# Designed miniproteins, single chains, continued (3): the designs that were tried, part 30

Each design is a single chain, and the fold is of that chain. pLDDT is the mean over its residues in the fold that is shown.

## One batch from the design tools (miniprotein)

Design m9018
Fold by ESMFold2-Fast:
Structure m9018 (fold): chain A 61 residues (1-61)
Amino acid sequence: MSLAELEREVARAIHEGRSLAEIEARFADDPAAAELARALYRRLSRLTPEQREAFYAEVEG
């Protein structure tokens, strides 16, 4: 799994209103991916809704 793919998955989950626990469950079989996803979730959650929408649009293309 690439970092860009992880970033897209986390951004989508936040956009869809999923919790951090759901992200952790998604990557339960890959501790390294779970750690990166948690860090990304924390970073993106600090953005305003408008900034997150812009980021989501950029990530999805």
Scores: mean pLDDT 74

Design m9019
Fold by ESMFold2-Fast:
Structure m9019 (fold): chain A 81 residues (1-81)
Amino acid sequence: SLEARIEALLEEALAEEDPERAFRLLLGVYTLAQEITDPALARRVLERAIAVLRELAARFPEHAPAYERMIAALRAAADRI
């Protein structure tokens, strides 16, 4: 399912040691989240992705600016649901 694919990407991103690969996995999550038609599920997925990005920003502080920009985009998307 779409939800299962998103959760798998989020789990992979949390386990990732390469900050650029982690970022690309979250871009995949963002893209797939746009396909969710249930607004409650879409909001939960976006909030979960934001939490994962915050964890990644803490683990990879030198790459935090890119993660923070994605967090801002995801927060704006969640607020529009």
Scores: mean pLDDT 85

Design m9020
Fold by ESMFold2-Fast:
Structure m9020 (fold): chain A 90 residues (1-90)
Amino acid sequence: SKEEKLRKLLNEVEEIVLKAFRDHPELFTPEQRRRIENLLLKAKIAIDQKDFEAFVKYLEELVRLMEEAGVPQEYLDKLRKILEEAKKIA
């Protein structure tokens, strides 16, 4: 289903975010971490509600916050690839 495919992609996003928080803790303020964690939660709720447009919007906002924090390009490339896959499914 679309829900199962999008949940799989969200899990991949969460793994990348958690790795960035572990490997590059200095890039994130506590407020930035909470905003990113809140977007992950909102994205999960959007899938549960079948609001796939809101899901994509939350992922786009998350990618922007990761870019603003200055995460290495390899993280951004992976996140952008997942975002494009999510847009095709949604």
Scores: mean pLDDT 90

Design m9021
Fold by ESMFold2-Fast:
Order: sequence, then C-alpha cells, then structure tokens
Structure m9021 (fold): chain A 98 residues (1-98)
Amino acid sequence: MKEELEKYLPEMLEALSTTEDPARRVQIAYSLIKALLTLGYSKEEIKEILKKHAPSIKESEIDQLYDIVTNEKDPETVLRKLLKLAGYSEEEIAKVLA
C-alpha cells in the first residue's frame, strides 16, 4: 500500500498544480494530504510539500483540509466540507447531497 502511494504521489502533486477547477483541486489536495499522512509525514512536512508543488494553495486551505482528513470519517460530512472550501454555497451543497 505505501509503495503504491509513493509511486502515484508525483502525479497527484502535478494534478494539484495544474488543475483550475476549484472542486477538483480541493479533492486532489484532500487525497494528497491523506496519502502523505499514510506515508508518515507530519503536518509541517505536508504543508511544506504542498507549498513547494502548489504555491497558489493557501496555508489556511491546507489547515482546513488537514482537519477534515484527521477528524472527519463520515463521507457526506467530508464531501460537504470539501465543497464549501471549493466555494460552493450551503444551498448548492444541499442539492449535491440530496
């Protein structure tokens, strides 16, 4: 499992730096943080890696995504929080999850 994550990590980092869709970018960043945590990286190391490969990502966005990865286990709650970070309104999120 860890070896597979390490193999795909460069592709995920490139996807994060090149995507212009806010929802897609948030989903990629969430998956990257989850993968890096699985590989044993600390929060500080994850922030440095993401800032190096995606300088446009805000530190506050990384902090919020890290919180979602570590504290949220319910898939619907995760999706709701990710869509909110991507700029979706509560009304738009309710329609997606209906």
Scores: mean pLDDT 77

Design m9022
Fold by ESMFold2-Fast:
Structure m9022 (fold): chain A 69 residues (1-69)
Amino acid sequence: MVDLSQVADVANGVPGTDYAEAVAQLRAFSKTPAYAELPPEHRELVDRAIAAGDDPEKLEAEVRRFFGL
């Protein structure tokens, strides 16, 4: 199973979250069969979250969309 713990922490606004690790976890997930099985709209949400990685506020917004809030 792909570890998305830091991604979940970003979605929940957990203090001390490692945003670089959250982006790394999303990149790892994007290379799995589970990512390929997602509807195209959900894959775009993952791709947007990865692209937002340098902007914490933007990363939080895209990650929350991915989890459906």
Scores: mean pLDDT 76

Design m9023
Fold by ESMFold2-Fast:
Structure m9023 (fold): chain A 118 residues (1-118)
Amino acid sequence: YKEEADKHLEEGQKALENGDYKTAAEHFERAARYYEKAGDLVNAALAYRQSGIAYEKAGDYEKAAESYENVARLYDLLFDYKNASIAYRQASDAYRKAGNTEKAEEWEKKAEDLENYQ
C-alpha cells in the first residue's frame, strides 16, 4: 500500500507540474486511499488536501469539497479537532463555490461545533 501511495503521489506531482490539475487531483486521491489502507492517516489527510487543492485549480469545486471532507474525517479519527475544523471550513468554502449553499452551511456548522468541543 505505501509503495502504491508513494507512486501515485509522485505521478500527481508530475501532473501538477504540467498543469493537468484534474489528473493531479485523481492521483493524489488514489495516493490518499492507499495511505488509509496502510494505516497512515496523517499522509492520507495530506494527500486528500493536495487532491482538494488540485480539484479547486481544475474548477471542480464539488470534488474539492469531497476531498476536504475526507481530510476532516481523518483528523477527527486522530482527535486533531483543530485541523478537522479547518478542513470542514475548506469543504464549506468549496461547496459554496460549487453553488451548494446547504452543504456549505452544514460543514460550517460542523467546524463551529468542533471549535466549541472543549
Scores: mean pLDDT 86

Design m9024
Fold by ESMFold2-Fast:
Structure m9024 (fold): chain A 55 residues (1-55)
Amino acid sequence: SAVLERLKELGKKVKDNNNSVGYVTGALLSETEDKKLEYLKQAEKVLEEEKKKEE
């Protein structure tokens, strides 16, 4: 599943990031793949914004 592969990749990045942990948890607890994707997009956005702050 594309959602599962994205969750694995995000898991490596969000372990030490409280801002995105809530979105990843929401994705895991969601029953539909569409809802999971919405939460994953939010988590990815937070991580990208943090990368921009470091640059």
Scores: mean pLDDT 67

Design m9025
Fold by ESMFold2-Fast:
Structure m9025 (fold): chain A 63 residues (1-63)
Amino acid sequence: GSTDPPEKQNEEVERILTEAAKTLPEEVKQQVLEALKNGDITKARSILREHDPEAYQKVVDSQ
């Protein structure tokens, strides 16, 4: 479908954030993965944006 429900959209965002985190330093990557494990997508995005704004922008462009 052209429009996914919010819950499924969150799962896709987690996948994209996990991929973007692979370009981060190991310590920052672990922080992003921990936030995602806790369901804190907003926190994961904030960490990514603060430590790697370019990787964050790729995530935004993919949404």
Scores: mean pLDDT 73

Design m9026
Fold by ESMFold2-Fast:
Structure m9026 (fold): chain A 66 residues (1-66)
Amino acid sequence: SRAAAVALLVAAGLSEADARAAVDLALSQPPEMQSDALGTRLVLLGLSPETARALVERLRALGVVG
């Protein structure tokens, strides 16, 4: 769910507002672009590329992003 995705990103160190905005931005993209859009946004918000990748893989496994 979107709520579970937001909670996961907040647990990783994002504010709730940044987490919601990152999820909403990713979901506004076509399914094939969602994972790349999310990963790029998480890095721009200050997460390492490794942490961003792990979070994107988790959210993809949860069916949140394509």
Scores: mean pLDDT 85

Design m9027
Fold by ESMFold2-Fast:
Parts: structure tokens; sequence; C-alpha cells
Structure m9027 (fold): chain A 95 residues (1-95)
């Protein structure tokens, strides 16, 4: 569900912040907060994840960026389980 996907976004945000990418982390926290609302703007949340992916790609995390784009597209498509799996993979790739 959307809440579990938001938890996975928060884990990815924590991983990005630990690596010093505060701007990417802030975008991911905003996406998680938006998805946690009763009637979330899922497209806006996904676009924030894509923004974070672009920041990380510019900093050499091309694999993480690709994984986050898959997560964002899964959110737009309503596949929250696939989105959560991709987000958890991105968090692991940032360790």
Amino acid sequence: GKKKTADSINRTADAARKKGYDDASDKLYDAAKLLSKKNPDVNKAADLIIDAADILKKNGYTGVSSTLVVAANSIKGGDYDKAAQSLNKAADQLK
C-alpha cells in the first residue's frame, strides 16, 4: 500500500542523507510525506522521486537513479509493491 511505499521512500531518503546528498534526501522525504496523505497526489510524489534520481545521477549514482525512476513509474502505475521493492533496492545500493 501507499503507506508502506512511503516508509521505503523514507529509508532511501535516510540513506541519501547519510551519504551527504541532502537535496536528494529532502526531495525523497517530501515524496514520502505526500504519499502518506489520505488523498495523495501520487504523480507529484513520483516526480519528486525523479528529481532525487536526477540529483543522484549527477553525483555518479547512475544505478541508484535508474532504480528510483523504476520506483517512480511504478507509483504512477499504481504498483506500490514494485515501488517499495525498488525503493528498498535503491537504499541498499546507497550503503
Scores: mean pLDDT 88

Design m9028
Fold by ESMFold2-Fast:
Structure m9028 (fold): chain A 79 residues (1-79)
Amino acid sequence: MLSEEEKEAALKGLGILEELKTLSKEELEEVKEKVTKLLGISRAELSKKIEELKPEVEKLSDEEKLELVHKLTLLLQKV
């Protein structure tokens, strides 16, 4: 079971991955599907939550952003 903090970290990490453009469109869609399943939310709710967290993500350092992407990767290994 994920904590509230782990769920927020996953959403922020996904938002950062979308901005980095390092993944192919297919790989990014696969990650989004895994995150929706991991969090138990719809794709529409996922998009809304990512947009709501975007101002918080923009305040983060590059190091903090990379740590969130790493946390997302670890959480995705559980699904």
Scores: mean pLDDT 80

Design m9029
Fold by ESMFold2-Fast:
Structure m9029 (fold): chain A 65 residues (1-65)
Amino acid sequence: SKEEAIEYIKEKREEVLADPRVPPSLKARFLRLADAAIQIIESGGDPEKALKLVDAAVEALRRRV
């Protein structure tokens, strides 16, 4: 559901913010992407596409740390 997708993205925001391995600049970039993904869902966009954007960003951060 849309609500589940939004909750998932919020959980990922919390995880990234709490991760000391992630530089502040990358945290800021991830927060902007996560907020954009939530906006896509709230505006009637495809939750699956929004989740793919968030997952891709998490994997990009994982490769850097």
Scores: mean pLDDT 82

Design m9030
Fold by ESMFold2-Fast:
Structure m9030 (fold): chain A 91 residues (1-91)
Amino acid sequence: KEEEEYKKKLKKLGEEIVEELKKIVSEDAAEQVKRFIEEMLKLSIEEQIEELEVLVENVAKAIGVATGSKEVAEKKLKELKEKIEKLKKEI
């Protein structure tokens, strides 16, 4: 029951990241991250969380570079990390 909520929230977070990268960075970056998330979903939940933490740091950096704004990058990283902490509570 809780595992289903975890999977739904993880997929939603992944979709949000992909759409944001598509708008801010590039379609190629978005597709690369989409593939990464698809492969990550095949791992254990613990490994998924570890990979997701690395992914959100890289996504925030890419957004920072694309926007030229350190503040936008820092805000996005904080937002994504808060979503991961909520995701951890579903398991």
Scores: mean pLDDT 82

Design m9031
Fold by ESMFold2-Fast:
Structure m9031 (fold): chain A 81 residues (1-81)
Amino acid sequence: TEKVLEVIEKVLGYKPDLNGPVGKPSEGGPLSTLNNFRKIRKEVEKKFGVKVPELDIDDIDNSETLLDLLKPLIDAVEKKT
């Protein structure tokens, strides 16, 4: 979990609120969140040697918090570690 958060902070350039809603207007909305997730996914796959499913807009719309959106990625890393 903590190692994944370090990658997320490095990719985004800021510490995200994991309990906050996804696609905040200040972050450019759902498309901005999706693009950020794609970057995070690639860096996590590269660093930890795991495979994470691709996300689409429906995954963002069905996620209540940023943590919910990131959970499959966190689980993939924890399962391998």
Scores: mean pLDDT 68

Design m9032
Fold by ESMFold2-Fast:
Structure m9032 (fold): chain A 62 residues (1-62)
Amino acid sequence: MVIIPASSFTPASEAGDFIAGTATVNGKTGGALVDTSTGMALVEFPDGSEIHARLVPPGGEL
């Protein structure tokens, strides 16, 4: 599982308990769906690959 800072996620719309948007991981941008209760995200890239990531607030792990 990849951990990414919340600053790497750009929210576009809210879909019920989820926020849809885009996320950039290792310089690659994909569509993202974030579970607001857990901070877990699914990122789908244009090549069809998917990753599971967790959003961390800036400074939240320090």
Scores: mean pLDDT 71

Design m9033
Fold by ESMFold2-Fast:
Structure m9033 (fold): chain A 101 residues (1-101)
Amino acid sequence: GPPGLPPPPLSDEAIEALRAFIERGLSELLGQPVKVLPASADVYLSLAGLTLLLLSGVTDPADPSVLLIDPSTLAGQLLDGKSRVTLEELYQHLKEKGYIE
């Protein structure tokens, strides 16, 4: 957008691209098909940020099954401020909150 103006809201094409990225990324990470449920643009951005974080593979050196999350990020806020989570705990949390099926 032009300088000095707030960014425009996400287009329908951008929302669909985010949804497709999240479904693909989470399905690959969890080893099972994941469907992202309809949500607001802010939820899609938070889920996309979480998916990028998971794909970067930051794990606890003492236990590589545990993912490290920065609780101050939007991704950390989706996880109720948790800083440590397994892929199974993540899957159950997202499913229970109604973000995925």
Scores: mean pLDDT 76

Design m9034
Fold by ESMFold2-Fast:
Structure m9034 (fold): chain A 94 residues (1-94)
Amino acid sequence: DVEEEIEKALENLEKNLPKVEELANKYYTPEEKELIKKKIEEAKQFLEDIRRRNLSPEELKELEELLDLAPLLGKSRQEVYDEFLKRLEERERK
């Protein structure tokens, strides 16, 4: 279930928020804390976008494998995701 996989990823992100806030309050400046919050929000938006696409379990697994290989491909995770979505759109039109 694609929805369950994405929900687990979002739950893991939420589970880590209290630990991030505790560490940020102890070791980071206010400016650094704002940057951390921004990065967490960007990560949430990325996962929510994937969920909205309603990918099949097979497509989600392929995406996860491609994202893991992104550093080896010399690409960012966002670039890999954008290319993956383009390929899906091209297949739907065929």
Scores: mean pLDDT 71

Design m9035
Fold by ESMFold2-Fast:
Structure m9035 (fold): chain A 88 residues (1-88)
Amino acid sequence: SEAERLAEAEELIKKAKEALKAGKGKEAAELGFKALELLASLIPDVAKAIALILRALGLRIEAELTGRYEEAAKRIIELAEELLKELK
């Protein structure tokens, strides 16, 4: 259900924040991206959903090229939290 996917996304955001606090930027970015993918699947506006996923994917690619995972993780988690708030 939508409520179950929202709960799963909240858990992923929580784990992403914990990973970021522990200095695990790469893991935090991966967890945050998973949360954003789940939340994007709940958006009726398909174009908006695709745009958000592409933006987060761009942040992940830049982090892989630069090694700056903490900055990417913070931005991806922020996008996921904003979307979660909008969908609740």
Scores: mean pLDDT 86

Design m9036
Fold by ESMFold2-Fast:
Structure m9036 (fold): chain A 65 residues (1-65)
Amino acid sequence: LRELSEEQIINDVKKMVEAAIAKGWSKEDIQTLIEGYVLNLRRMGVPEEKIKKAREAADKLIAEA
């Protein structure tokens, strides 16, 4: 019905970051991956408020890796 919810975006970001960490990607490469995802979210018209929450979730996981 509605486009991507905040919960769906955060969950997608967590899965993406966790998969990249498991594959041995560098923190720099994971950050590049997140920037690409954020660009796609903006192109889809996702509000910046939801994008900010996704970035915060990604940054936390990257910092804990």
Scores: mean pLDDT 78

Design m9037
Fold by ESMFold2-Fast:
Structure m9037 (fold): chain A 107 residues (1-107)
Amino acid sequence: IEEKVKEFEEIFKKKISKEDLDKLVDYVKKNNLPEELLYGALYLKFLFDMDLDTTLQYLDRAKATGLVLKIPKLEVIKESKEKALKIIEEGSTNPVPISKLEEHLKA
């Protein structure tokens, strides 16, 4: 988990605090969620500059709805955030335009 988080930080050139990371990891572990949902939440947090509360809401909705986002390989994210975003939109289990992500998360 920590190694992949550092990879995300390097790719997005953003940093998550130890406190925020621990809260996300604890949520995933306590709810027996797959690690892929943690990476999905981190991806969205860095891509959209989401705060911790919004990121936790994503995990809560993912748990409740069975939502699985298709997370692109880190190499694709490194090349182009826009290309990665398009892959998520086209490959998600519940595909929605990212422009409607807020509406989808509230559903």
Scores: mean pLDDT 63

Design m9038
Fold by ESMFold2-Fast:
Structure m9038 (fold): chain A 74 residues (1-74)
Amino acid sequence: MTPEEIERKRQETLRILQEVMDMADKLFELDKEKGMEVMGMASEAGRLMGEDVEKGLEAAREAKERAEKLLAEL
């Protein structure tokens, strides 16, 4: 991967994580356990981003999908 690709993926990951954290805050108000689950997923994605940008991006996308599904069920 080029340095430009790494930086682009890092920026995309951070953008997704911001969306996920906003959704986690809403979930936490409605269902503390589900909010905590999504917050944990976001935290792990942030950690992975420091080790492997591809894994961090994938984890952030999974956290977003999970948060969207949980919000739709409430």
Scores: mean pLDDT 84

Design m9039
Fold by ESMFold2-Fast:
Structure m9039 (fold): chain A 61 residues (1-61)
Amino acid sequence: MDAADLENLKHGIRVIMRRLGVPEAEIEAVLAGIKTIAEAVAAARELGLPLAREDAAAERA
C-alpha cells in the first residue's frame, strides 16, 4: 500500500502525542514501531485522532 497514507497517519499521531506532552524520544519510539496502515489506524483511534471529524465536534477551545 501507499507509504504516503502511512506517513500522514504517523504525522497525525506525532502531533497529538506532542500536544499531550509526550517526550520526543517516546513519540519516535512509538512511530518506529508502526509499520502498517492498520497499526497506524489502531494507534490513531486509541489516541483520539479525528479521522472522521464530522462524527464528533470535539476540539480544544
Scores: mean pLDDT 68

Design m9040
Fold by ESMFold2-Fast:
Structure m9040 (fold): chain A 81 residues (1-81)
Amino acid sequence: SAAEERALLEEAAARAEELRARVRALVQQGAAAGRLAEVGELLERLLAEGAAEARRLGADELAAALERIREEARALVAALA
């Protein structure tokens, strides 16, 4: 139903915001641990796969949010390298 779809999209949006914060923390922790490249490669793969899957399911807003998180993570990894 439309109400169930709306509830899932709202939950997905909230989780995307939480994921953004966790991704930033993981990049910073990776840099501190001398594992920036490994953490960066892992996050790139997971976020790309997540965005592709969201797009396949028609969750275009979630896919766009995951791509933005991916771009931010990539920029942060480059800045800390």
Scores: mean pLDDT 82

Design m9041
Fold by ESMFold2-Fast:
Structure m9041 (fold): chain A 60 residues (1-60)
Amino acid sequence: MPISNDELADALLDAGLITPEQAERLKSLPTPAEAALEAVKLVGSDNLQEVTEKLHIEKG
C-alpha cells in the first residue's frame, strides 16, 4: 500500500529524524512521490526504509 504524505511525515517526526516544520512541508507537497524524494534528502534512504517498514507493520 502506498504511504500518504501525512503518514510519512508523522512517522519521520515521531522517529526524531525531522522537525515539525519539515513534517508540515512534507504534508504540503503535491504528490507522494515528491514527499518521498524530499524525505530521502532529509534522512537518507536507509532511515526512510526502516521508518516505512515500521509504518507498514504498525498501521497495515
Scores: mean pLDDT 76

Design m9042
Fold by ESMFold2-Fast:
Structure m9042 (fold): chain A 58 residues (1-58)
Amino acid sequence: SDQQMQQQLEQSRQIADQLRAETDRRVAELRAQGASPEELQRVRDEGREQAFELGTLP
């Protein structure tokens, strides 16, 4: 039903928002610790892969 579909979409959006916030926090922490651009890019890529696997990214 439309109601169930809307709830699933809202849940997926909340999970996506949490994953993005988590990735941003991890990147900020690593940057503060002097991590290399390569390490920062890896963390961003991992976050995108997680979001994609959960069907939250197109």
Scores: mean pLDDT 78

Design m9043
Fold by ESMFold2-Fast:
Structure m9043 (fold): chain A 92 residues (1-92)
Amino acid sequence: MPAPLTPEYLRANARALLEAAEQLLRGARSPEEREYAERARRAAERALAGDWGSLPVAVAYLLAAGHLQLGLEEEAQESAERARRLEEELRR
């Protein structure tokens, strides 16, 4: 979903994703839940530092962690794989 391109709006979204990732990390019951939540947190932190391309990565890892907490293992794996592909593209 394209968001308004103001830095203030993008930072607000990054902070919201960071808070959500931290909540999922505190509630993580498995190593996989923790790993995805932590990767979402790192991507949100990068977005807060001005790397707005990390916002989709944070969203995808957040969905992966959330799906795992709901027992939706297939959906979690799809979201995590998508997040990894987006993250690798950003490393170029």
Scores: mean pLDDT 81

Design m9044
Fold by ESMFold2-Fast:
Structure m9044 (fold): chain A 85 residues (1-85)
Amino acid sequence: SALLEKAKALHAEAHALTKAGDYLTGFQKLVQSYLLYAEAYEKEGKYDEAASYYTVVAFLYDMAGQHDKAKKLYEKAKELKKKAE
């Protein structure tokens, strides 16, 4: 999956930036990486895996003080978990 390869690349970039002390750009790339993982699994019908990645992004948004964005992703993850039943 092209989305999974892009997600892996962004995750590696996030780690490198964090090691270099660029925490803000590292955080932004980490969020984008996990959103691409979530989207890739959702498109494959792997709703449980997609929900897990959306939950991680929601947690990261909460940690960053972006509570409204976090809430919407928690709600999306809950809906996807219901589809996985």
Scores: mean pLDDT 87

Design m9045
Fold by ESMFold2-Fast:
Structure m9045 (fold): chain A 85 residues (1-85)
Amino acid sequence: LEELQRRAADLTIAMIKLTVDEAAGRAEILAMLAERGITVSDEQLDAMVADAIATVKANRQAMLEELEKSDLPEAKRVLEELKKI
């Protein structure tokens, strides 16, 4: 419901931020994982980050077109971050 929409937007924004500033995004992800007691190898983290960045870049145009059609506040937040790429 509303909570799922907020979570989806927050996750998408986090992935977009990785594309804009990879070093800062990686540091935030590591901090979040550590806070939750989750550990990943550097190799696993590198693969996850690379996949996230590639996915955002590959889908950027389609995402821009869909988000521009939406009047939802969450969609506007995602659109604003996506435009920074």
Scores: mean pLDDT 74

Design m9046
Fold by ESMFold2-Fast:
Structure m9046 (fold): chain A 92 residues (1-92)
Amino acid sequence: SRREILRKALEVLSELLRGADPEELAKRLEEELSIEELRRLREVFRDISEAVIAMLRYTDPEAAERFERRREEFLRKVDERIKELEKKEREK
């Protein structure tokens, strides 16, 4: 459901802000979600995290830089996993 994807995106946001490993988060999401759900979560997370980074830059620029690096790594890892899953689907 859309509510579950939003809830998952907010959980991921919270975990990354707390210093969770982007690779471990991406791996966990791949195991829990379908390819379509993973794509939807990726888009929702991208938009929410962009807004959070913009806010953080005005209040705590150092925290913004740390989160931006984790966000970029997380998005990259999710994109890599989506590509691998798409490749496997084409081979079926």
Scores: mean pLDDT 83

Design m9047
Fold by ESMFold2-Fast:
Structure m9047 (fold): chain A 80 residues (1-80)
Amino acid sequence: MMSKEELDDEVAVSLARMAVSVTQVALDTRDLSDEELEQTIKTLESLKEKLLSITSNPEKQEEIRKMLDESIARLRKKKA
């Protein structure tokens, strides 16, 4: 039986992976405007804070942080 904390951690990781995947596809297939890049960065930063606040396992927190930070870094490079 999975605890609520373990379930919440797995859901948070899955949501982070989905967000990163969607962002990667957009970066690879579209010429995003500076405004679209800025909005996506803000959305991912907000999502990161929210997911980290509900994730209790340190290994899962690190996985979420790395995935979202890498995605945000790619968006910032594209905007520059």
Scores: mean pLDDT 79

Design m9048
Fold by ESMFold2-Fast:
Structure m9048 (fold): chain A 65 residues (1-65)
Amino acid sequence: EFKVGDIVKALKDIPKYDENTIELKKGEEAEVLEVIDSHFVKVKSLKTGEEGIVRKDDLEIIKKA
């Protein structure tokens, strides 16, 4: 279960698709800012500070809030 404040890690290279999404490389960490629905979260990259929407299935929770 994803929650705001959780730290997540990309399970694979995630390309940027549009202005609402974010690029994450496999193993990069991000913070969950918003749980959009059952499939998507909005995250902030801890490396770049960029924000965007990512599929939950492409992420692993590494630290709970």
Scores: mean pLDDT 86

Design m9049
Fold by ESMFold2-Fast:
Structure m9049 (fold): chain A 59 residues (1-59)
Amino acid sequence: EVEDLKKKAEQYKKQAETARELLAKNVHADPLSRATAEQLKKYYEDKAKELEEKAKALE
């Protein structure tokens, strides 16, 4: 169970890294595209942190 949470956290960390890469390259001038990329990056980072905390909470 806790191992599954750690694996999912790793997946979200990778997705956050991909979102960061998209933000760095930012091929879109549209405010909506930038806002979406920022939201996804934040979402994945928060999810990874949440799953890590849940793994720590389990005994």
Scores: mean pLDDT 74

Design m9050
Fold by ESMFold2-Fast:
Structure m9050 (fold): chain A 90 residues (1-90)
Amino acid sequence: SIEEQLELLEEVVKRIIEAILKGASVEEIEKIVEERRSEFSEVEQELLDQIVDYVKREKEKKVDPKEAAKELEELSKIWLKRLEEYYKSK
């Protein structure tokens, strides 16, 4: 179901946020996404790629991990809601 797919995406996002808080490298975060990529549709994979790109940009800017994690949590809520609306419009 759409709800089950959104929950799986939320699990991946939560794992990424936890990794950021633990000081994980971009490569470690990319590995988290790649391990689960096959579970997701093309549109969902685009969202995961957006999250990885966000992490890369924040690491490059040397943003505090706690701040980056908080920002990603809020952004991911917006992105997931947009994805839910996309599925409802189909």
Scores: mean pLDDT 83

Design m9051
Fold by ESMFold2-Fast:
Structure m9051 (fold): chain A 73 residues (1-73)
Amino acid sequence: GPSGGREEVKKRLLEEAERLIEKGRKEDPLLERVGRVYKRALEEMSKNPGSVSPEVVEEAEEVARELEEREKE
C-alpha cells in the first residue's frame, strides 16, 4: 500500500537517529542531542501525522542554534 514505503523510510530514519545518538554519546554530546530531537520528532509524527509538539520544535531550534554558534566560532 502507499503507506508501506513511508513506513520503511520512517524506520530507516529512526535507525539513523539511534545511530546518531550512539555516536554522539561517544564522540559529541551535541550530536547526541541532535539524534534525540530527531528521533522524538519522528515518533511524534508517527502518532500524529503532520504535527510535532512545540517542545520538540523549540528543542530542535536550540540545538540548531548551538550547532550554528559552534560553526561560527
Scores: mean pLDDT 74

Design m9052
Fold by ESMFold2-Fast:
Structure m9052 (fold): chain A 70 residues (1-70)
Amino acid sequence: DEEIKKFQEDLEKLLEMLREEYEKKGIEAEIEIEVEVTEDNVFRVSFRLKTKSDRPPVAPQTFSPVELKP
């Protein structure tokens, strides 16, 4: 089906654009996109984005503010 192919191509283009932008900024990001097509021609799209910024190397998750302070 043309609709399925076009949708996948659009997703691939978006994924490539996101990768290039993150790579240009020097950010390591993992983007997972899963597209499932049922026999009933129903589209299922799942997105998952993971970046290293979610895991600071020195400060594990805490409730105290970890921002720039004068």
Scores: mean pLDDT 61

Design m9053
Fold by ESMFold2-Fast:
Structure m9053 (fold): chain A 99 residues (1-99)
Amino acid sequence: SELEEFRRLAERQAEGNKELARLAAEEGNVEKVRQMAEELKEGALYLEELRETDPELSRILAEGLAEVARTVAEQAEKLGDKESAELAREAALLAEEVA
Protein backbone atom coordinates (compact mmCIF):
# COMPACT_ATOMS: atom_id res chain seq x y z
CA SER A 1 0.00 0.00 0.00
CA GLU A 2 1.00 3.67 -0.26
CA LEU A 3 1.33 3.83 3.53
CA GLU A 4 3.55 0.72 3.56
CA GLU A 5 5.81 2.27 0.89
CA PHE A 6 5.97 5.52 2.87
CA ARG A 7 6.75 3.58 6.06
CA ARG A 8 9.70 1.89 4.35
CA LEU A 9 11.01 5.28 3.13
CA ALA A 10 10.57 6.78 6.60
CA GLU A 11 12.42 3.83 8.19
CA ARG A 12 15.30 4.25 5.72
CA GLN A 13 15.47 7.98 6.46
CA ALA A 14 15.48 7.31 10.22
CA GLU A 15 18.35 4.82 9.88
CA GLY A 16 20.35 7.43 7.93
CA ASN A 17 19.72 10.08 10.57
CA LYS A 18 20.73 7.69 13.39
CA GLU A 19 23.99 6.95 11.56
CA LEU A 20 24.59 10.70 11.05
CA ALA A 21 24.12 11.29 14.80
CA ARG A 22 26.56 8.50 15.68
CA LEU A 23 29.18 9.80 13.22
CA ALA A 24 28.85 13.38 14.49
CA ALA A 25 29.30 12.18 18.08
CA GLU A 26 32.29 9.99 17.11
CA GLU A 27 33.92 13.11 15.63
CA GLY A 28 33.15 15.08 18.80
CA ASN A 29 30.93 17.43 16.81
CA VAL A 30 28.86 18.73 19.73
CA GLU A 31 27.35 21.53 17.61
CA LYS A 32 25.97 19.07 15.02
CA VAL A 33 24.43 16.85 17.70
CA ARG A 34 22.89 19.94 19.36
CA GLN A 35 21.50 21.07 15.99
CA MET A 36 19.98 17.64 15.45
CA ALA A 37 18.35 17.73 18.90
CA GLU A 38 16.83 21.16 18.15
CA GLU A 39 15.56 20.04 14.72
CA LEU A 40 14.04 16.88 16.23
CA LYS A 41 12.16 18.94 18.85
CA GLU A 42 10.77 21.22 16.10
CA GLY A 43 9.90 18.15 14.01
CA ALA A 44 8.02 16.54 16.89
CA LEU A 45 5.95 19.71 17.38
CA TYR A 46 5.19 19.77 13.65
CA LEU A 47 4.05 16.12 13.77
CA GLU A 48 1.72 16.91 16.69
CA GLU A 49 0.02 19.47 14.42
CA LEU A 50 0.08 17.10 11.41
CA ARG A 51 -1.76 14.47 13.51
CA GLU A 52 -4.94 16.62 13.32
CA THR A 53 -4.87 16.58 9.49
CA ASP A 54 -3.31 13.20 8.68
CA PRO A 55 -3.07 10.93 11.75
CA GLU A 56 -1.71 7.88 9.86
CA LEU A 57 1.06 9.84 8.13
CA SER A 58 2.00 11.66 11.36
CA ARG A 59 2.16 8.30 13.19
CA ILE A 60 4.55 6.80 10.60
CA LEU A 61 6.82 9.87 10.69
CA ALA A 62 6.65 10.03 14.50
CA GLU A 63 7.86 6.42 14.82
CA GLY A 64 11.02 7.27 12.88
CA LEU A 65 11.54 10.59 14.65
CA ALA A 66 11.25 8.90 18.06
CA GLU A 67 13.99 6.40 17.12
CA VAL A 68 16.31 9.14 15.84
CA ALA A 69 15.61 11.29 18.91
CA ARG A 70 16.48 8.42 21.27
CA THR A 71 19.78 7.93 19.40
CA VAL A 72 20.58 11.66 19.47
CA ALA A 73 19.79 11.80 23.22
CA GLU A 74 22.18 8.90 23.88
CA GLN A 75 24.94 10.47 21.76
CA ALA A 76 24.48 13.91 23.36
CA GLU A 77 24.74 12.33 26.83
CA LYS A 78 27.99 10.59 25.81
CA LEU A 79 29.37 13.98 24.70
CA GLY A 80 28.38 15.51 28.07
CA ASP A 81 25.78 17.84 26.52
CA LYS A 82 22.94 17.35 28.99
CA GLU A 83 20.83 20.18 27.50
CA SER A 84 20.84 18.61 24.01
CA ALA A 85 20.19 15.18 25.54
CA GLU A 86 17.14 16.58 27.37
CA LEU A 87 15.84 18.30 24.19
CA ALA A 88 16.15 15.03 22.27
CA ARG A 89 14.40 13.09 25.07
CA GLU A 90 11.54 15.62 25.00
CA ALA A 91 11.34 15.16 21.21
CA ALA A 92 11.24 11.37 21.63
CA LEU A 93 8.45 11.54 24.24
CA LEU A 94 6.35 13.92 22.13
CA ALA A 95 6.85 11.76 19.02
CA GLU A 96 5.93 8.62 21.00
CA GLU A 97 2.64 10.32 22.02
CA VAL A 98 1.90 11.02 18.33
CA ALA A 99 2.82 7.46 17.22
Scores: mean pLDDT 87

